# Designed miniproteins, single chains, continued (4), part 77

Each design is a single chain, and the fold is of that chain. pLDDT is the mean over its residues in the fold that is shown.

## One batch from the design tools (miniprotein)

Design m14669
Fold by ESMFold2-Fast:
Structure m14669 (fold): chain A 77 residues (1-77)
Amino acid sequence: MGREMAENLTDVTTDTVRRLAKKHSREQAQYQMDLLLGIDSPLILNALLGSGVPPEEAVKFVEESEERVRKALDEAI
């Protein structure tokens, strides 16, 4: 449950960031991405921990999720 929710949230945020990159300046898209990651990363972490994922694996997932979102912005510009 928590892993599927975390993966789905990462996919939605990645797609959102790609849309922001097409409609906004690089600086504005980066700012909006940082706001989204500030909301999503705690939600992903809490969802994974709440579903019994070990803390080390949950933190690694959040780091990989954030990297994926940042790469999506870089590739869209």
Scores: mean pLDDT 83

Design m14670
Fold by ESMFold2-Fast:
Structure m14670 (fold): chain A 103 residues (1-103)
Amino acid sequence: HMLEATLEIEVEGNIVKVTATGDAAHRAAFAAAQALMELGAKSVSLRIDGDTATVVAEFEKPITAEEVAQAVADRLREMGALEVKILEVTENKAVVKAVFPAP
């Protein structure tokens, strides 16, 4: 059995919002929060609402969606994701998909 998560990354200057959905959404959101902290975010907040989790991070300087997507993808792999794909990257938006083994 496999659990899937989709993470939508939106960047507006120095503010990053990651919305995680799917069976592994909570796990993926924790990975995103850790990745954003490692990138040097001065604040990170995580909110869980059912099968959706939202992470909001503030940086001292502007950051790119590509930098965020890569850091999130690397952390998802470190957390045991079987597959991680960066599906879309623009200057302000990225989509990352992850597949985890079921417990």
Scores: mean pLDDT 85

Design m14671
Fold by ESMFold2-Fast:
Structure m14671 (fold): chain A 74 residues (1-74)
Amino acid sequence: AMAAAQAARSAALGREIVRQLFLGILDTLEKEGRLSPVARQLRELLEAGVDPSRELANAFGQELTALVREWAAA
């Protein structure tokens, strides 16, 4: 019981940390004029406290991978 309760609390904290990190990334993308329709939809869902679909999360992950590649090429 203790280990399961600890894991659930840790998972909830992890989800909130990831949500805040994504919102920070999305805010930066908007300020730089790089906010895609996928990123905008993800931001609206996260701000509303709604979990994104797997497809939307995967699409945004691909966009983040492209940004990392741009950084590595610079």
Scores: mean pLDDT 75

Design m14672
Fold by ESMFold2-Fast:
Structure m14672 (fold): chain A 63 residues (1-63)
Amino acid sequence: MEKERKYAALYAAASINKSGADVNRLLAKRSKDPALAAKFEEDARLDEEASRENLRKAEELAK
């Protein structure tokens, strides 16, 4: 029960971070300002890293 709850929470957090990364990458591609585009790419990379960490923790619980 607790393992299932923690898995659901980590998976939800990973999904939110992945959505954030997708949005930031779209904003970067649509930005004509190179400084703003670079900021969105950086934010996307941070979101991707957070998503990967949460997925790793969820997969560890699934074992």
Scores: mean pLDDT 83

Design m14673
Fold by ESMFold2-Fast:
Structure m14673 (fold): chain A 84 residues (1-84)
Amino acid sequence: MKIAVVGGTSKRSREAAKKAIEEYEKAGHEVTGLLALPGKEQEVVDKVLALKPDLVVVAAGGVTDEVAALLRARGVEVEVVEPE
């Protein structure tokens, strides 16, 4: 599958995104990692849509919550992973 993983600015969100990337790559999926920055949420959404992923994984916490909501509003399947 093609998988997009979106991480946020917090250390916990970035670590959760990194773990998801490593897990899905080891499982043989094509993975693209993206960073969501405050005020740049729509740019990340546009990049995800351009990738045409089969699944989007969003690391929860702050700015990424808005990215997840925007993607779901566009009919994109989103899995949210909670940081430890």
Scores: mean pLDDT 81

Design m14674
Fold by ESMFold2-Fast:
Structure m14674 (fold): chain A 84 residues (1-84)
Amino acid sequence: PLTMLLGAAWQIADADGDGTVSLDELIAALESLGARLSERDRAVLARLFERADTDGDGTISRAEFQALTADLRALQRWIDEERA
């Protein structure tokens, strides 16, 4: 599942250790981990990233990334519970 790759994706995307990650870096990191992102997956990630990017600078901090992963995990749990 996409959510299981997010922790590893942070380490790859934040390779320079500046403590911030862009949406493009996150997507590239997920794909490098073998994630096959559909257009829908990319759209969901973009929406969650926009919500996590509270200052609107186009990057997210570690804390904002944790909020994004929590939102995505909650969405996955909701989908599983509804048996969609």
Scores: mean pLDDT 70

Design m14675
Fold by ESMFold2-Fast:
Structure m14675 (fold): chain A 88 residues (1-88)
Amino acid sequence: MVMTDEQIEELNEIWEKALAAFKAKDIDEFTKYANKLIDLIKKYYPQYTPQLDEAKNYLEETGDYKEFLKKLLGVVHDMLKEQAELRA
């Protein structure tokens, strides 16, 4: 399924809010927006569910929010690349 420009803007807004919370060391706000981002990606790109679940499990086991953010960034980059290729 191809996301609309409006849906991509929503995803980017959620991602920016997650990054802002992480930089502010507001872990509760970061977790809130990270979960919203994960749910949105699973809705439009369910093929990334295993990678997202692995990232969440890693966070639960280690408490490493920085590495969790890196794993999320990887999925977001891959998804946006796929979205751009589908629209080209």
Scores: mean pLDDT 78

Design m14676
Fold by ESMFold2-Fast:
Structure m14676 (fold): chain A 105 residues (1-105)
Amino acid sequence: SKLEKIEEQLRELGEKTGLLEKVEEFIRLAKTDVEKAAELAIEILKELYEKGVEDETIWEFANLVGLLLIESHKDGDRETVLLTVGEALRIIGEAEQLILEKKKK
């Protein structure tokens, strides 16, 4: 149920921002390929930044993708859990950098 709630919130953000197709691909990859999912999440964050969406929307997206990655692999082995946490932190860091750049412009 927690995964379903996160997925629903991500789809809603995808619909609002016109990125639903990329969000659906992220949701699929998040369950099967953590590294590719993280790459796509960063691509989506950059596209949100380019579209001029609100900082709150960028943060919400970054938080939800991180949570989906962690929740999808919480019962995995130690290596997978550590990789997933590392990728979630990388996504959050990328969102922070994009928001800081937006404030300079």
Scores: mean pLDDT 84

Design m14677
Fold by ESMFold2-Fast:
Structure m14677 (fold): chain A 71 residues (1-71)
Amino acid sequence: MEVPEEILEEAIKIAERKAAEVSRRTGLPVSVEVEGTTLYLVADVDARPSEEQLAALREASEEVRREVEEL
């Protein structure tokens, strides 16, 4: 998701918290990647995630978007 530079630091904190939560809940290593002003929650490709783990990652990404929109 694309985030204004002014709130990017807060958005990264939200994303890192959600990535850690998903990693802890599902066992799938999830990290936050930033490209310019775009935030991504990314699964470790080497982990070969299951459909359930990918669904949890998509849900977490949507939760990050909602929380960032409230900033």
Scores: mean pLDDT 76

Design m14678
Fold by ESMFold2-Fast:
Structure m14678 (fold): chain A 74 residues (1-74)
Amino acid sequence: SLSDEADALERRILAGILEAGPEARAALDAFLSQPTQISGEEALAFLRALAERTGDAETLALLDRYAEVRAQIA
């Protein structure tokens, strides 16, 4: 299902960010620690910017696919 694909993509995206190193990990932790509730759109924008800074083309491709899957569910 699209939901199963979205869940699988989320796991792969997070794994890629964690593998990018301690700076990417720290940036993600800081983002998730903010006191305001994070929207899905804000989370996607943050993750895309982070992947662009690390030059992670694989994670960027996964984020593009995740956005497509989420649009189909909505």
Scores: mean pLDDT 76

Design m14679
Fold by ESMFold2-Fast:
Structure m14679 (fold): chain A 93 residues (1-93)
Amino acid sequence: MELAQQAIRGLEGIKEAVRLAEARGQITPEGAREIIELLERAKELIRKGDYEGALELLERAKELVREHARDPAVAQALIRGLEEVKELVQKAA
């Protein structure tokens, strides 16, 4: 439970970072929207205990970050955050 809650808080932080990056033009608006939608679905799956499904959505989110981020430093920071959440989800499983 604790690790799952920590993962959900991590995803909320990443969503805020994606919104900030979009506002600064550092990621495409389309990519920001799709990533946030995936992170919301991942949060729902974590709450339901579907950790495998959550991990698949997090990998898809990393792919979208690589595709849509215009700033390499922003891409690297978002991918690092997603990897940290992935580790928490794997430990919760």
Scores: mean pLDDT 88

Design m14680
Fold by ESMFold2-Fast:
Structure m14680 (fold): chain A 90 residues (1-90)
Amino acid sequence: MEAAERARELGEELIEFGKETSNEGLIEVGELLIEGAEAVLEGDPERAEEIVRRLRELLERARDHLPAPLQEKLEEGIRALERGIEEVKA
């Protein structure tokens, strides 16, 4: 529960920053974090795992273009989703 809530919070932060800076990619990433959190909360680990894989691909592609603090927030959100998935599977 806590892990999914943290991922949602980070997703909302990234969406807000993306809107303020007109960065559509950050809005997309934030929306995916929220979708992943919803999948965890709904007890759908397969959907959450697919979203995590997509987010990790986006993080790797954005490494040279995304500021370090935003990379850290995205990585924290991904780890939160991964913890939530483990909790649902347990």
Scores: mean pLDDT 81

Design m14681
Fold by ESMFold2-Fast:
Structure m14681 (fold): chain A 60 residues (1-60)
Amino acid sequence: SEKDKEALHAALETFKNTKVNEEGVKEAIKGLKEEGIDASPLEDAKTGEELIKGLEELLK
């Protein structure tokens, strides 16, 4: 949905500007799920770069 896309764009900008480790990636995914965003495709992400790639794929 449009609101989910807005939240995903905000998360993408945040993670592009903030270095996150594996623990930070897991917490970010949990936070997105708690906001009601389907972040299941991101659960395979282990690094900030993989998280960013996954967020970009969700925004297609």
Scores: mean pLDDT 75

Design m14682
Fold by ESMFold2-Fast:
Structure m14682 (fold): chain A 81 residues (1-81)
Amino acid sequence: TPQQQQNYIQQLVDDRVSQQQSVIQSTIDHLQDRITQAQRDGSDQSYIDSLQSRLDSVQSNVPRSLLQTRRVATLLANLRL
């Protein structure tokens, strides 16, 4: 039915967005762990600042990355059905 096709497309899109969200979260967690470790080890402030800058960049780009992933996944799912 048309409803079953729409539900299938939505599931594919949601799965792709969830995968991308997991990848982004893993990157954020890794950077946070590196910052915490660098602070505990007494690393140079310039190094800690560079890690914080990278974390801020990743976090600020999350909404755009997820929207782009949803848009691309939706287009691909519709083209393949």
Scores: mean pLDDT 81

Design m14683
Fold by ESMFold2-Fast:
Structure m14683 (fold): chain A 90 residues (1-90)
Amino acid sequence: DEIKELAEKAKKLAGEFVELLEKYKETGSEEDKEKARKKGEEFVELMEPFDGEKVRKYLEEALENPEKAGDYLREAVEVAAEGLGDLELK
């Protein structure tokens, strides 16, 4: 349950981060970039027990390359959720 809850929180935060990142891509506004960064920091905090430093690096890369951020984050969250679910079920 806790791992499933973590996976759902990670998916939600990643989705919200991508939405904010898409808005930043459209507006080019530093304000929208900061909103995306803050949401991404929440995701980094949630993933801290796994590899916060590497996740933070991906956050910065996503802010620089928003066109690929959604795919990379979706893949990362999906792989993490699958791995955590597999560990709890097996």
Scores: mean pLDDT 67

Design m14684
Fold by ESMFold2-Fast:
Structure m14684 (fold): chain A 79 residues (1-79)
Amino acid sequence: SSEGLKLALEGLKKRLGLEVGEGASNKEIIEKLKELAEKLGANEETKEALKEAEKSPESDSELTRAALELLRQIGEKLA
């Protein structure tokens, strides 16, 4: 995984309780992010970003963008 993806996932684990293994595939990570987004009431825009990442699961850039959008959006709600 890219460094940016690793940092985004670390932020989600630390702040929002995301549980994924260090060796998890991008597809597995996307599934966990979708579950977290639904549980925390993420908006449709964030859910659409996750669906876009699911279309290209090998794209670390798209997954990183979706992860950061989820972190930003839910982080604001919890502040």
Scores: mean pLDDT 74

Design m14685
Fold by ESMFold2-Fast:
Structure m14685 (fold): chain A 90 residues (1-90)
Amino acid sequence: SAEMEELKKKAEKVIELTRKLAELAKDPVVKEELEILEKSLEKFLKEIENKSVEDAKSMLIGALKRLSKIAKKIDPELEKELEELLKELE
């Protein structure tokens, strides 16, 4: 579906932003959390076509909310990009 294809594109962008945050993170604990989240998102993207649009959207919103909170402490511009993606999923 067109909606699922759009969610796949947004998930790919979220993975890119998560990688950037992991590279910028100075705290080893935060970096590890971001690396775990990146792997979780990659698994989600591989399995996304087996999910309903509603479930996929809900899971991606949850990930974006968590990433936005982490990004606030690392890079304000990446936080803005994550919040813009979150608003697009409203």
Scores: mean pLDDT 87

Design m14686
Fold by ESMFold2-Fast:
Structure m14686 (fold): chain A 60 residues (1-60)
Amino acid sequence: MIITEEELKKLGIDPLSLKPFKLGDEVFKLPSGHVFHKKDILPYLKYENVSPVDDTPIKL
């Protein structure tokens, strides 16, 4: 998904990359509800297979 103005109001900083979210950023939402920059979370999930916030297993 891409961040719109409405989503930006709800999102703060990416907990994986520590970068702030901006309008037009491409993001990925995990089943846990946590949101990350797509370019950062997808490579992470290829190796870790768990949430970077709480280490819960991720099944897509």
Scores: mean pLDDT 69

Design m14687
Fold by ESMFold2-Fast:
Structure m14687 (fold): chain A 78 residues (1-78)
Amino acid sequence: SDEEVLEKLREVEKIVERARQLFQQGKYDEAIALIQEAIKLLEEEYAKEKNPENKAILQKVIDHLKGLLAQLEALKAA
């Protein structure tokens, strides 16, 4: 439902903010693990979602976080 999607997006926003703080502190592995957890939470919400517009929103955020994950992995490797 719309309310469940908004709740999960707010939860993920808090996780991403914490990951950003950890990354700024040089805690790259912890930051990466949090982004991976955020992706899993959204994929679980996507799997149970029936509304196609909500699925599209969830997919866009998942794709964005997967892009962020790739960037964090690259920065850690540099």
Scores: mean pLDDT 87

Design m14688
Fold by ESMFold2-Fast:
Structure m14688 (fold): chain A 90 residues (1-90)
Amino acid sequence: MSVLEKVEELVKKYEAGEISLEEFLKGLESIKDEFLKLSKEEFEKTVKLIMSAAEKAAAKYPNDKEKQELVQRVVLLAIDVYDKHLELYR
């Protein structure tokens, strides 16, 4: 299974309510090092999927501080991986 397919499955499970936002973040953290192996196009698609899921979660839980902190951690993970990927291809 490709890293992109793993992320698509995590997003699908989270949106279906099969996993929690914390489990979603844990799933992303477990494959974080594999993101650097993606092609530029697959990497951009992967980051967009993660950011879209984070935006939906933020909108769903505006008054839940714990959920908002988890959303921020997902966003920071996406930013960190994006910055590291840019450094590898410079």
Scores: mean pLDDT 80

Design m14689
Fold by ESMFold2-Fast:
Structure m14689 (fold): chain A 56 residues (1-56)
Amino acid sequence: MVEHEITARSREELLEMLKNREKYSDFEMLDAYGQLYAEGDTSVIPELAELARRLR
């Protein structure tokens, strides 16, 4: 890609992260859940709240 849109993960990458959460840091998962929530996936709200509670 010539535009290097690295900050926006694809839907497929987000779904892979959800399936393999332990492969990613809490900060990366927080970013992924945040993007899903911004796209309308309210089912990630509990996961966002849990990560926000764990992060310091």
Scores: mean pLDDT 70

Design m14690
Fold by ESMFold2-Fast:
Structure m14690 (fold): chain A 86 residues (1-86)
Amino acid sequence: SNKLAELLNAIRKKDFEKLKKFITPETVADILNILSKESEWPKLVGITDEERKEIFEFILKNLPEELLSDPTIAYLVERLKKEFGL
């Protein structure tokens, strides 16, 4: 979809201004899944492990407390923290 393409492009280019707009209840799980090595999403984005960690840290810094209280979002966050040694 056009929306998914926009998100993937923002991740690939580390467009943090655009990425911040996708940190919503509807899309934050998609971002976290794209960044995971065990993601259902195809690994079509050619970013490095270091870049994946940088993007994840940006998301954590901008993630509302209310979203962190969601069990699904909390699970995805903890999975990525373990993956990146955070």
Scores: mean pLDDT 78

Design m14691
Fold by ESMFold2-Fast:
Structure m14691 (fold): chain A 64 residues (1-64)
Amino acid sequence: MRYSADEAERLLTELVVRHGLVLSPAEGRELVAMLEAGASPAEVADWLERRHGADRAAVEALLS
């Protein structure tokens, strides 16, 4: 799925606020870049699970 910069920033905010993720500025920028590049929901969920222990299913559902 491909997102605009504005859409990617909104999804980042949703992930941080609703899922309690604490991202550094560099990690936030990397996530936005992945979303803008058209990373799949599964790829984003894997990245967040590996770095922050995020619930993969919840992240995939948010991005679907």
Scores: mean pLDDT 73

Design m14692
Fold by ESMFold2-Fast:
Structure m14692 (fold): chain A 66 residues (1-66)
Amino acid sequence: TPEEAIRRALEGAKQATSGDEARNLAGEAVKDATPEESEALGQGLVDGNATDTKEGIVKGLETALA
């Protein structure tokens, strides 16, 4: 589901030590996502106002799940 895809991306991002790694780990966590799940993840990052930092990405994804 879209929510599960965002949750997987969030768990991946939490394991990162930098913004670049957070983006990479979030992407790997949803590598096999459906088009619907990928769209929901992208929209969640926009709605959560995710930034390029690890903290910004994590906060954006947490906001998308709230």
Scores: mean pLDDT 75

Design m14693
Fold by ESMFold2-Fast:
Structure m14693 (fold): chain A 57 residues (1-57)
Amino acid sequence: MLDDAKDGLRWVMRRAGYSDEEIDRVLAGVRTEAEVGEAIRRLFAEHPELVDPPEAP
């Protein structure tokens, strides 16, 4: 569901070092699961270390 997808995006953005304000701004702009998927794909492209074993809690 969209809410679950947004939670996943929030978690990935926090791992990438984004602030809560920046995360909330991005999440306010995404309104579909497709947009969340695009944002996650972009984050992995910009932060290749996120593809290796995750270190975030």
Scores: mean pLDDT 72

Design m14694
Fold by ESMFold2-Fast:
Structure m14694 (fold): chain A 61 residues (1-61)
Amino acid sequence: MGSISLPEDFVGKTVAEVKAAVAERLGIAPEDVVILRNGQEVTDDDYVITADDVVSVLPRG
């Protein structure tokens, strides 16, 4: 199941850390996790997610 609770679960974490955490939770590879920030895919793995960011996390099909 590709579901996460809330964007605030990721506040203060880097994009790379979020990918790893979601991948472990869903049983998929981190490469199969897509992170969108304000509707755009984030490419900076070192970006720290803030409470003002609208974050969506999607598994690859």
Scores: mean pLDDT 71

Design m14695
Fold by ESMFold2-Fast:
Structure m14695 (fold): chain A 74 residues (1-74)
Amino acid sequence: MDKLIEDLKKLIEEFNKYLEKMREIGKVARQKRAEREAHRAKLLADYQADPQAGLTRIRAEEKAEAERNRAKLA
């Protein structure tokens, strides 16, 4: 039982898991950015089509977000 070879295998596995986790974090961050950009683009398009309706939608979303945050704290 070559303990040195087993220790090396463990180090390689841990390093590979770390790299996978780092790539996953980067992927999630990029996806969240893309989602935020798409959401802002939609709100901007709605605002350009009808500024009053677009502003009302933005305010409704802000209120819904605030209520969601309050519910999580309750």
Scores: mean pLDDT 77

Design m14696
Fold by ESMFold2-Fast:
Structure m14696 (fold): chain A 66 residues (1-66)
Amino acid sequence: MKKEKEIEKLIEELVDKQLAGTFSAEDYADLIAKLQKILNSDEVDEEELLEKLRKIMKEKREKLEA
């Protein structure tokens, strides 16, 4: 679905930056701002976001190391 795909894309971009060692607080703030716009809400479920981030990071790390 549209919103789910966009959220996954944003998390993947963040994970790519972390894996490349270029992640910054500004990147995280940009992610949160984009998520708020997508969800049309000032409330972002950080627990859900962190869970998705961990899953995508694990998948990407496995692909890079295999």
Scores: mean pLDDT 69

Design m14697
Fold by ESMFold2-Fast:
Structure m14697 (fold): chain A 70 residues (1-70)
Amino acid sequence: SAQDAAIATMQIRADIYVQMMSHTPDNYKDDDYQQYYDNFRQQAQRDLSDDQAQRMIQQLQDRFDQIRNS
């Protein structure tokens, strides 16, 4: 279905952003975090239901915080 495709696409985007964050130098992590977070949030809010967008945005934040704060 279209919603299943949208969820799959957003999951792939989340994985790409997490990989990009993992390779970001420490002195750029805060700026890259904000940029990737804002882009993902905007895309999720356009393509997903409110509940699904909130869950995926929270999951991305949790994954980013593990990278940034570890």
Scores: mean pLDDT 82

Design m14698
Fold by ESMFold2-Fast:
Structure m14698 (fold): chain A 61 residues (1-61)
Amino acid sequence: SAEEAAEEARRGAYRAALASGADEERAKQHGEMAYKLTLEAGGKPEAADLAAAGSAARAAR
């Protein structure tokens, strides 16, 4: 479902941000952004992957 895909994207972006050196607050923010973007896209897998990749790239800065 769209919500399940969004939850998975949130967890993935959170973990990716932490792995990239982001702190807890920033990692949570990236996770929330991925959740919102995936839900808005109707849970499409491509959108979830893009949201997670974008969050990881921003966290690496």
Scores: mean pLDDT 72

Design m14699
Fold by ESMFold2-Fast:
Structure m14699 (fold): chain A 79 residues (1-79)
Amino acid sequence: MELTIEEIKDIYEKTKPPILEAWRKEHPELSDEDIERMEKLFDEIYKLQIEYVENRDDPEKVAELKKKIAELQRELFEL
């Protein structure tokens, strides 16, 4: 991964509020509970991306993290 841990943190802190606002605007059918679920998935993806950077030299760990991130991203995009 090209990004540092600090860059990933900055991106998530800066982009999370406008992303949540965009989700509410683009998907008015979503309840507050749905948005909270999306926020939790977003936060979990963020944590896994940090773990990916920390373990980038461990191919087994990287493969596990990529799979988990892809599964969570799929769940998020299906909402």
Scores: mean pLDDT 75

Design m14700
Fold by ESMFold2-Fast:
Structure m14700 (fold): chain A 90 residues (1-90)
Amino acid sequence: MIYRAHVRFDKPVDLKEGQEVTLMLEYKDEQGNPLLFMAPATVEKVLSDTEVVVRLEGNLPEIEGEVPATLLDSNFNTLASGTARIEKEE
């Protein structure tokens, strides 16, 4: 399945369209326990230095609304932190 994540960062980040990254999402299970989900992603569109759309492929859990998000490089070093909203591509 294909998803888009609209990611807003708390500080400017220099990203390029086509760049491969890892998106780490923080969400809660049905019991309210904090969970982390990490997915390979590709930068689909750079809207500004603080706002990007990334494309994810795979099977994501149902994550509704805006959740804390961290963007990691190919070595899992933190590039930026912010929030993400996940949309399923139809």
Scores: mean pLDDT 80

Design m14701
Fold by ESMFold2-Fast:
Structure m14701 (fold): chain A 59 residues (1-59)
Amino acid sequence: EEHQKRAEASRLLIEGVRAGKVDEAKKQAMEKLGFSEEEVDRLVKMIETGLAEGAAPPA
């Protein structure tokens, strides 16, 4: 149940990072899934690290 919410947040944030709309994705994760700002920021950092290894962000 808890790991399920984290998986949902990760998907939402991955989409936001790829689209260049990180702030919008962070807000949605906090509002819809009840994550704290600190948790969302940590997830974004982990996602950015993972994407940097496999894919360049759209410029």
Scores: mean pLDDT 72

Design m14702
Fold by ESMFold2-Fast:
Structure m14702 (fold): chain A 67 residues (1-67)
Amino acid sequence: TEESKRLEEEGNKYRAEGVAHAKAKDYEKALESFDKAIELYKKVPGSEKNVALTQEMKKLVEEEKAA
Protein backbone atom coordinates (compact mmCIF):
# COMPACT_ATOMS: atom_id res chain seq x y z
CA THR A 1 0.00 0.00 0.00
CA GLU A 2 0.98 3.67 -0.25
CA GLU A 3 1.07 3.78 3.57
CA SER A 4 3.54 0.85 3.68
CA LYS A 5 5.78 2.62 1.14
CA ARG A 6 5.72 5.81 3.25
CA LEU A 7 6.55 3.91 6.46
CA GLU A 8 9.43 2.09 4.72
CA GLU A 9 10.81 5.39 3.38
CA GLU A 10 10.57 6.98 6.85
CA GLY A 11 12.31 3.90 8.33
CA ASN A 12 15.09 4.23 5.73
CA LYS A 13 15.45 7.91 6.71
CA TYR A 14 15.87 7.10 10.43
CA ARG A 15 18.33 4.29 9.65
CA ALA A 16 20.41 6.73 7.57
CA GLU A 17 20.28 9.29 10.42
CA GLY A 18 21.45 6.55 12.82
CA VAL A 19 24.43 5.79 10.56
CA ALA A 20 25.28 9.51 10.34
CA HIS A 21 25.16 9.89 14.13
CA ALA A 22 27.30 6.75 14.57
CA LYS A 23 29.95 8.16 12.19
CA ALA A 24 29.94 11.37 14.29
CA LYS A 25 30.33 9.18 17.44
CA ASP A 26 26.97 10.45 18.78
CA TYR A 27 26.15 6.90 19.86
CA GLU A 28 23.10 7.75 22.00
CA LYS A 29 21.45 9.59 19.07
CA ALA A 30 22.45 6.76 16.71
CA LEU A 31 20.70 4.21 18.96
CA GLU A 32 17.57 6.39 19.19
CA SER A 33 17.43 6.70 15.38
CA PHE A 34 17.89 2.93 14.89
CA ASP A 35 15.08 2.23 17.41
CA LYS A 36 12.76 4.57 15.46
CA ALA A 37 13.70 2.84 12.19
CA ILE A 38 13.00 -0.63 13.67
CA GLU A 39 9.60 0.54 15.00
CA LEU A 40 8.62 1.82 11.54
CA TYR A 41 9.93 -1.26 9.68
CA LYS A 42 7.92 -3.58 11.97
CA LYS A 43 4.74 -1.91 10.65
CA VAL A 44 5.70 -2.78 7.03
CA PRO A 45 4.82 -6.28 5.71
CA GLY A 46 7.93 -8.11 4.46
CA SER A 47 10.37 -5.77 6.26
CA GLU A 48 12.13 -8.62 8.16
CA LYS A 49 15.46 -7.99 6.36
CA ASN A 50 15.35 -4.25 7.14
CA VAL A 51 14.55 -4.99 10.81
CA ALA A 52 17.41 -7.53 11.04
CA LEU A 53 19.92 -5.22 9.30
CA THR A 54 19.02 -2.25 11.52
CA GLN A 55 19.22 -4.41 14.68
CA GLU A 56 22.72 -5.55 13.60
CA MET A 57 23.77 -1.92 13.05
CA LYS A 58 22.43 -1.08 16.52
CA LYS A 59 24.43 -3.95 18.05
CA LEU A 60 27.64 -2.72 16.40
CA VAL A 61 27.06 0.80 17.77
CA GLU A 62 26.43 -0.60 21.28
CA GLU A 63 29.72 -2.56 21.05
CA GLU A 64 31.60 0.55 19.84
CA LYS A 65 30.12 2.63 22.70
CA ALA A 66 31.35 0.00 25.23
CA ALA A 67 34.93 0.00 23.83
Scores: mean pLDDT 86

Design m14703
Fold by ESMFold2-Fast:
Structure m14703 (fold): chain A 55 residues (1-55)
Amino acid sequence: AEQQIKQLREQGLQQVRQMEAEIAKITDPEEKAALRRQAQEFQVQLDLQIHELAA
């Protein structure tokens, strides 16, 4: 399980970095806000999955 949690964390970190790069390129405030919410939801889902695997 630890190996899977480590891989999930590393994949999640890469995904968040990708989303942040996309957000930085957005000039429209509405699109920027939508992507920030998507990134926040992804972070919550990732944390939940890690918590379930660690149980």
Scores: mean pLDDT 79

Design m14704
Fold by ESMFold2-Fast:
Structure m14704 (fold): chain A 61 residues (1-61)
Amino acid sequence: MVPEQLILQFEQLFKENPRISLKELGERLGVSVQKVSEIRAEWIKREVEEGVEDIKRAVSK
């Protein structure tokens, strides 16, 4: 189970620098690259689910 705090921290870092590497994310979050991959997968799943209602507006950034 991925802690919600790590998902929120990942989201902040990724939104600030979309080109940030998984290795840098792991260093910033204090977790392994493997764990960052799990966090990213969980975040994408949540974003996709939230975007289903109005995906056109979410994409129009």
Scores: mean pLDDT 71

Design m14705
Fold by ESMFold2-Fast:
Structure m14705 (fold): chain A 69 residues (1-69)
Amino acid sequence: MEEREQALKDVALALRAIGLSIEAEMLGDPELAQRAFEVAQKASNGYDREEVERELAELDAQIAALKAA
């Protein structure tokens, strides 16, 4: 079950990153949207999960800052 749990976690991280990419694009930040899309690709390819989670947290913070501006 470990393999399935890790695969589902990777898919969840990728979907979150895709959502952030769309949100950044809608907010008019194509560079941030591209970065989020790259994180989605890393997550879907089983890249370092800890780094992906860190990058997602940074993206969340940057998008929150854009919304507050």
Scores: mean pLDDT 81

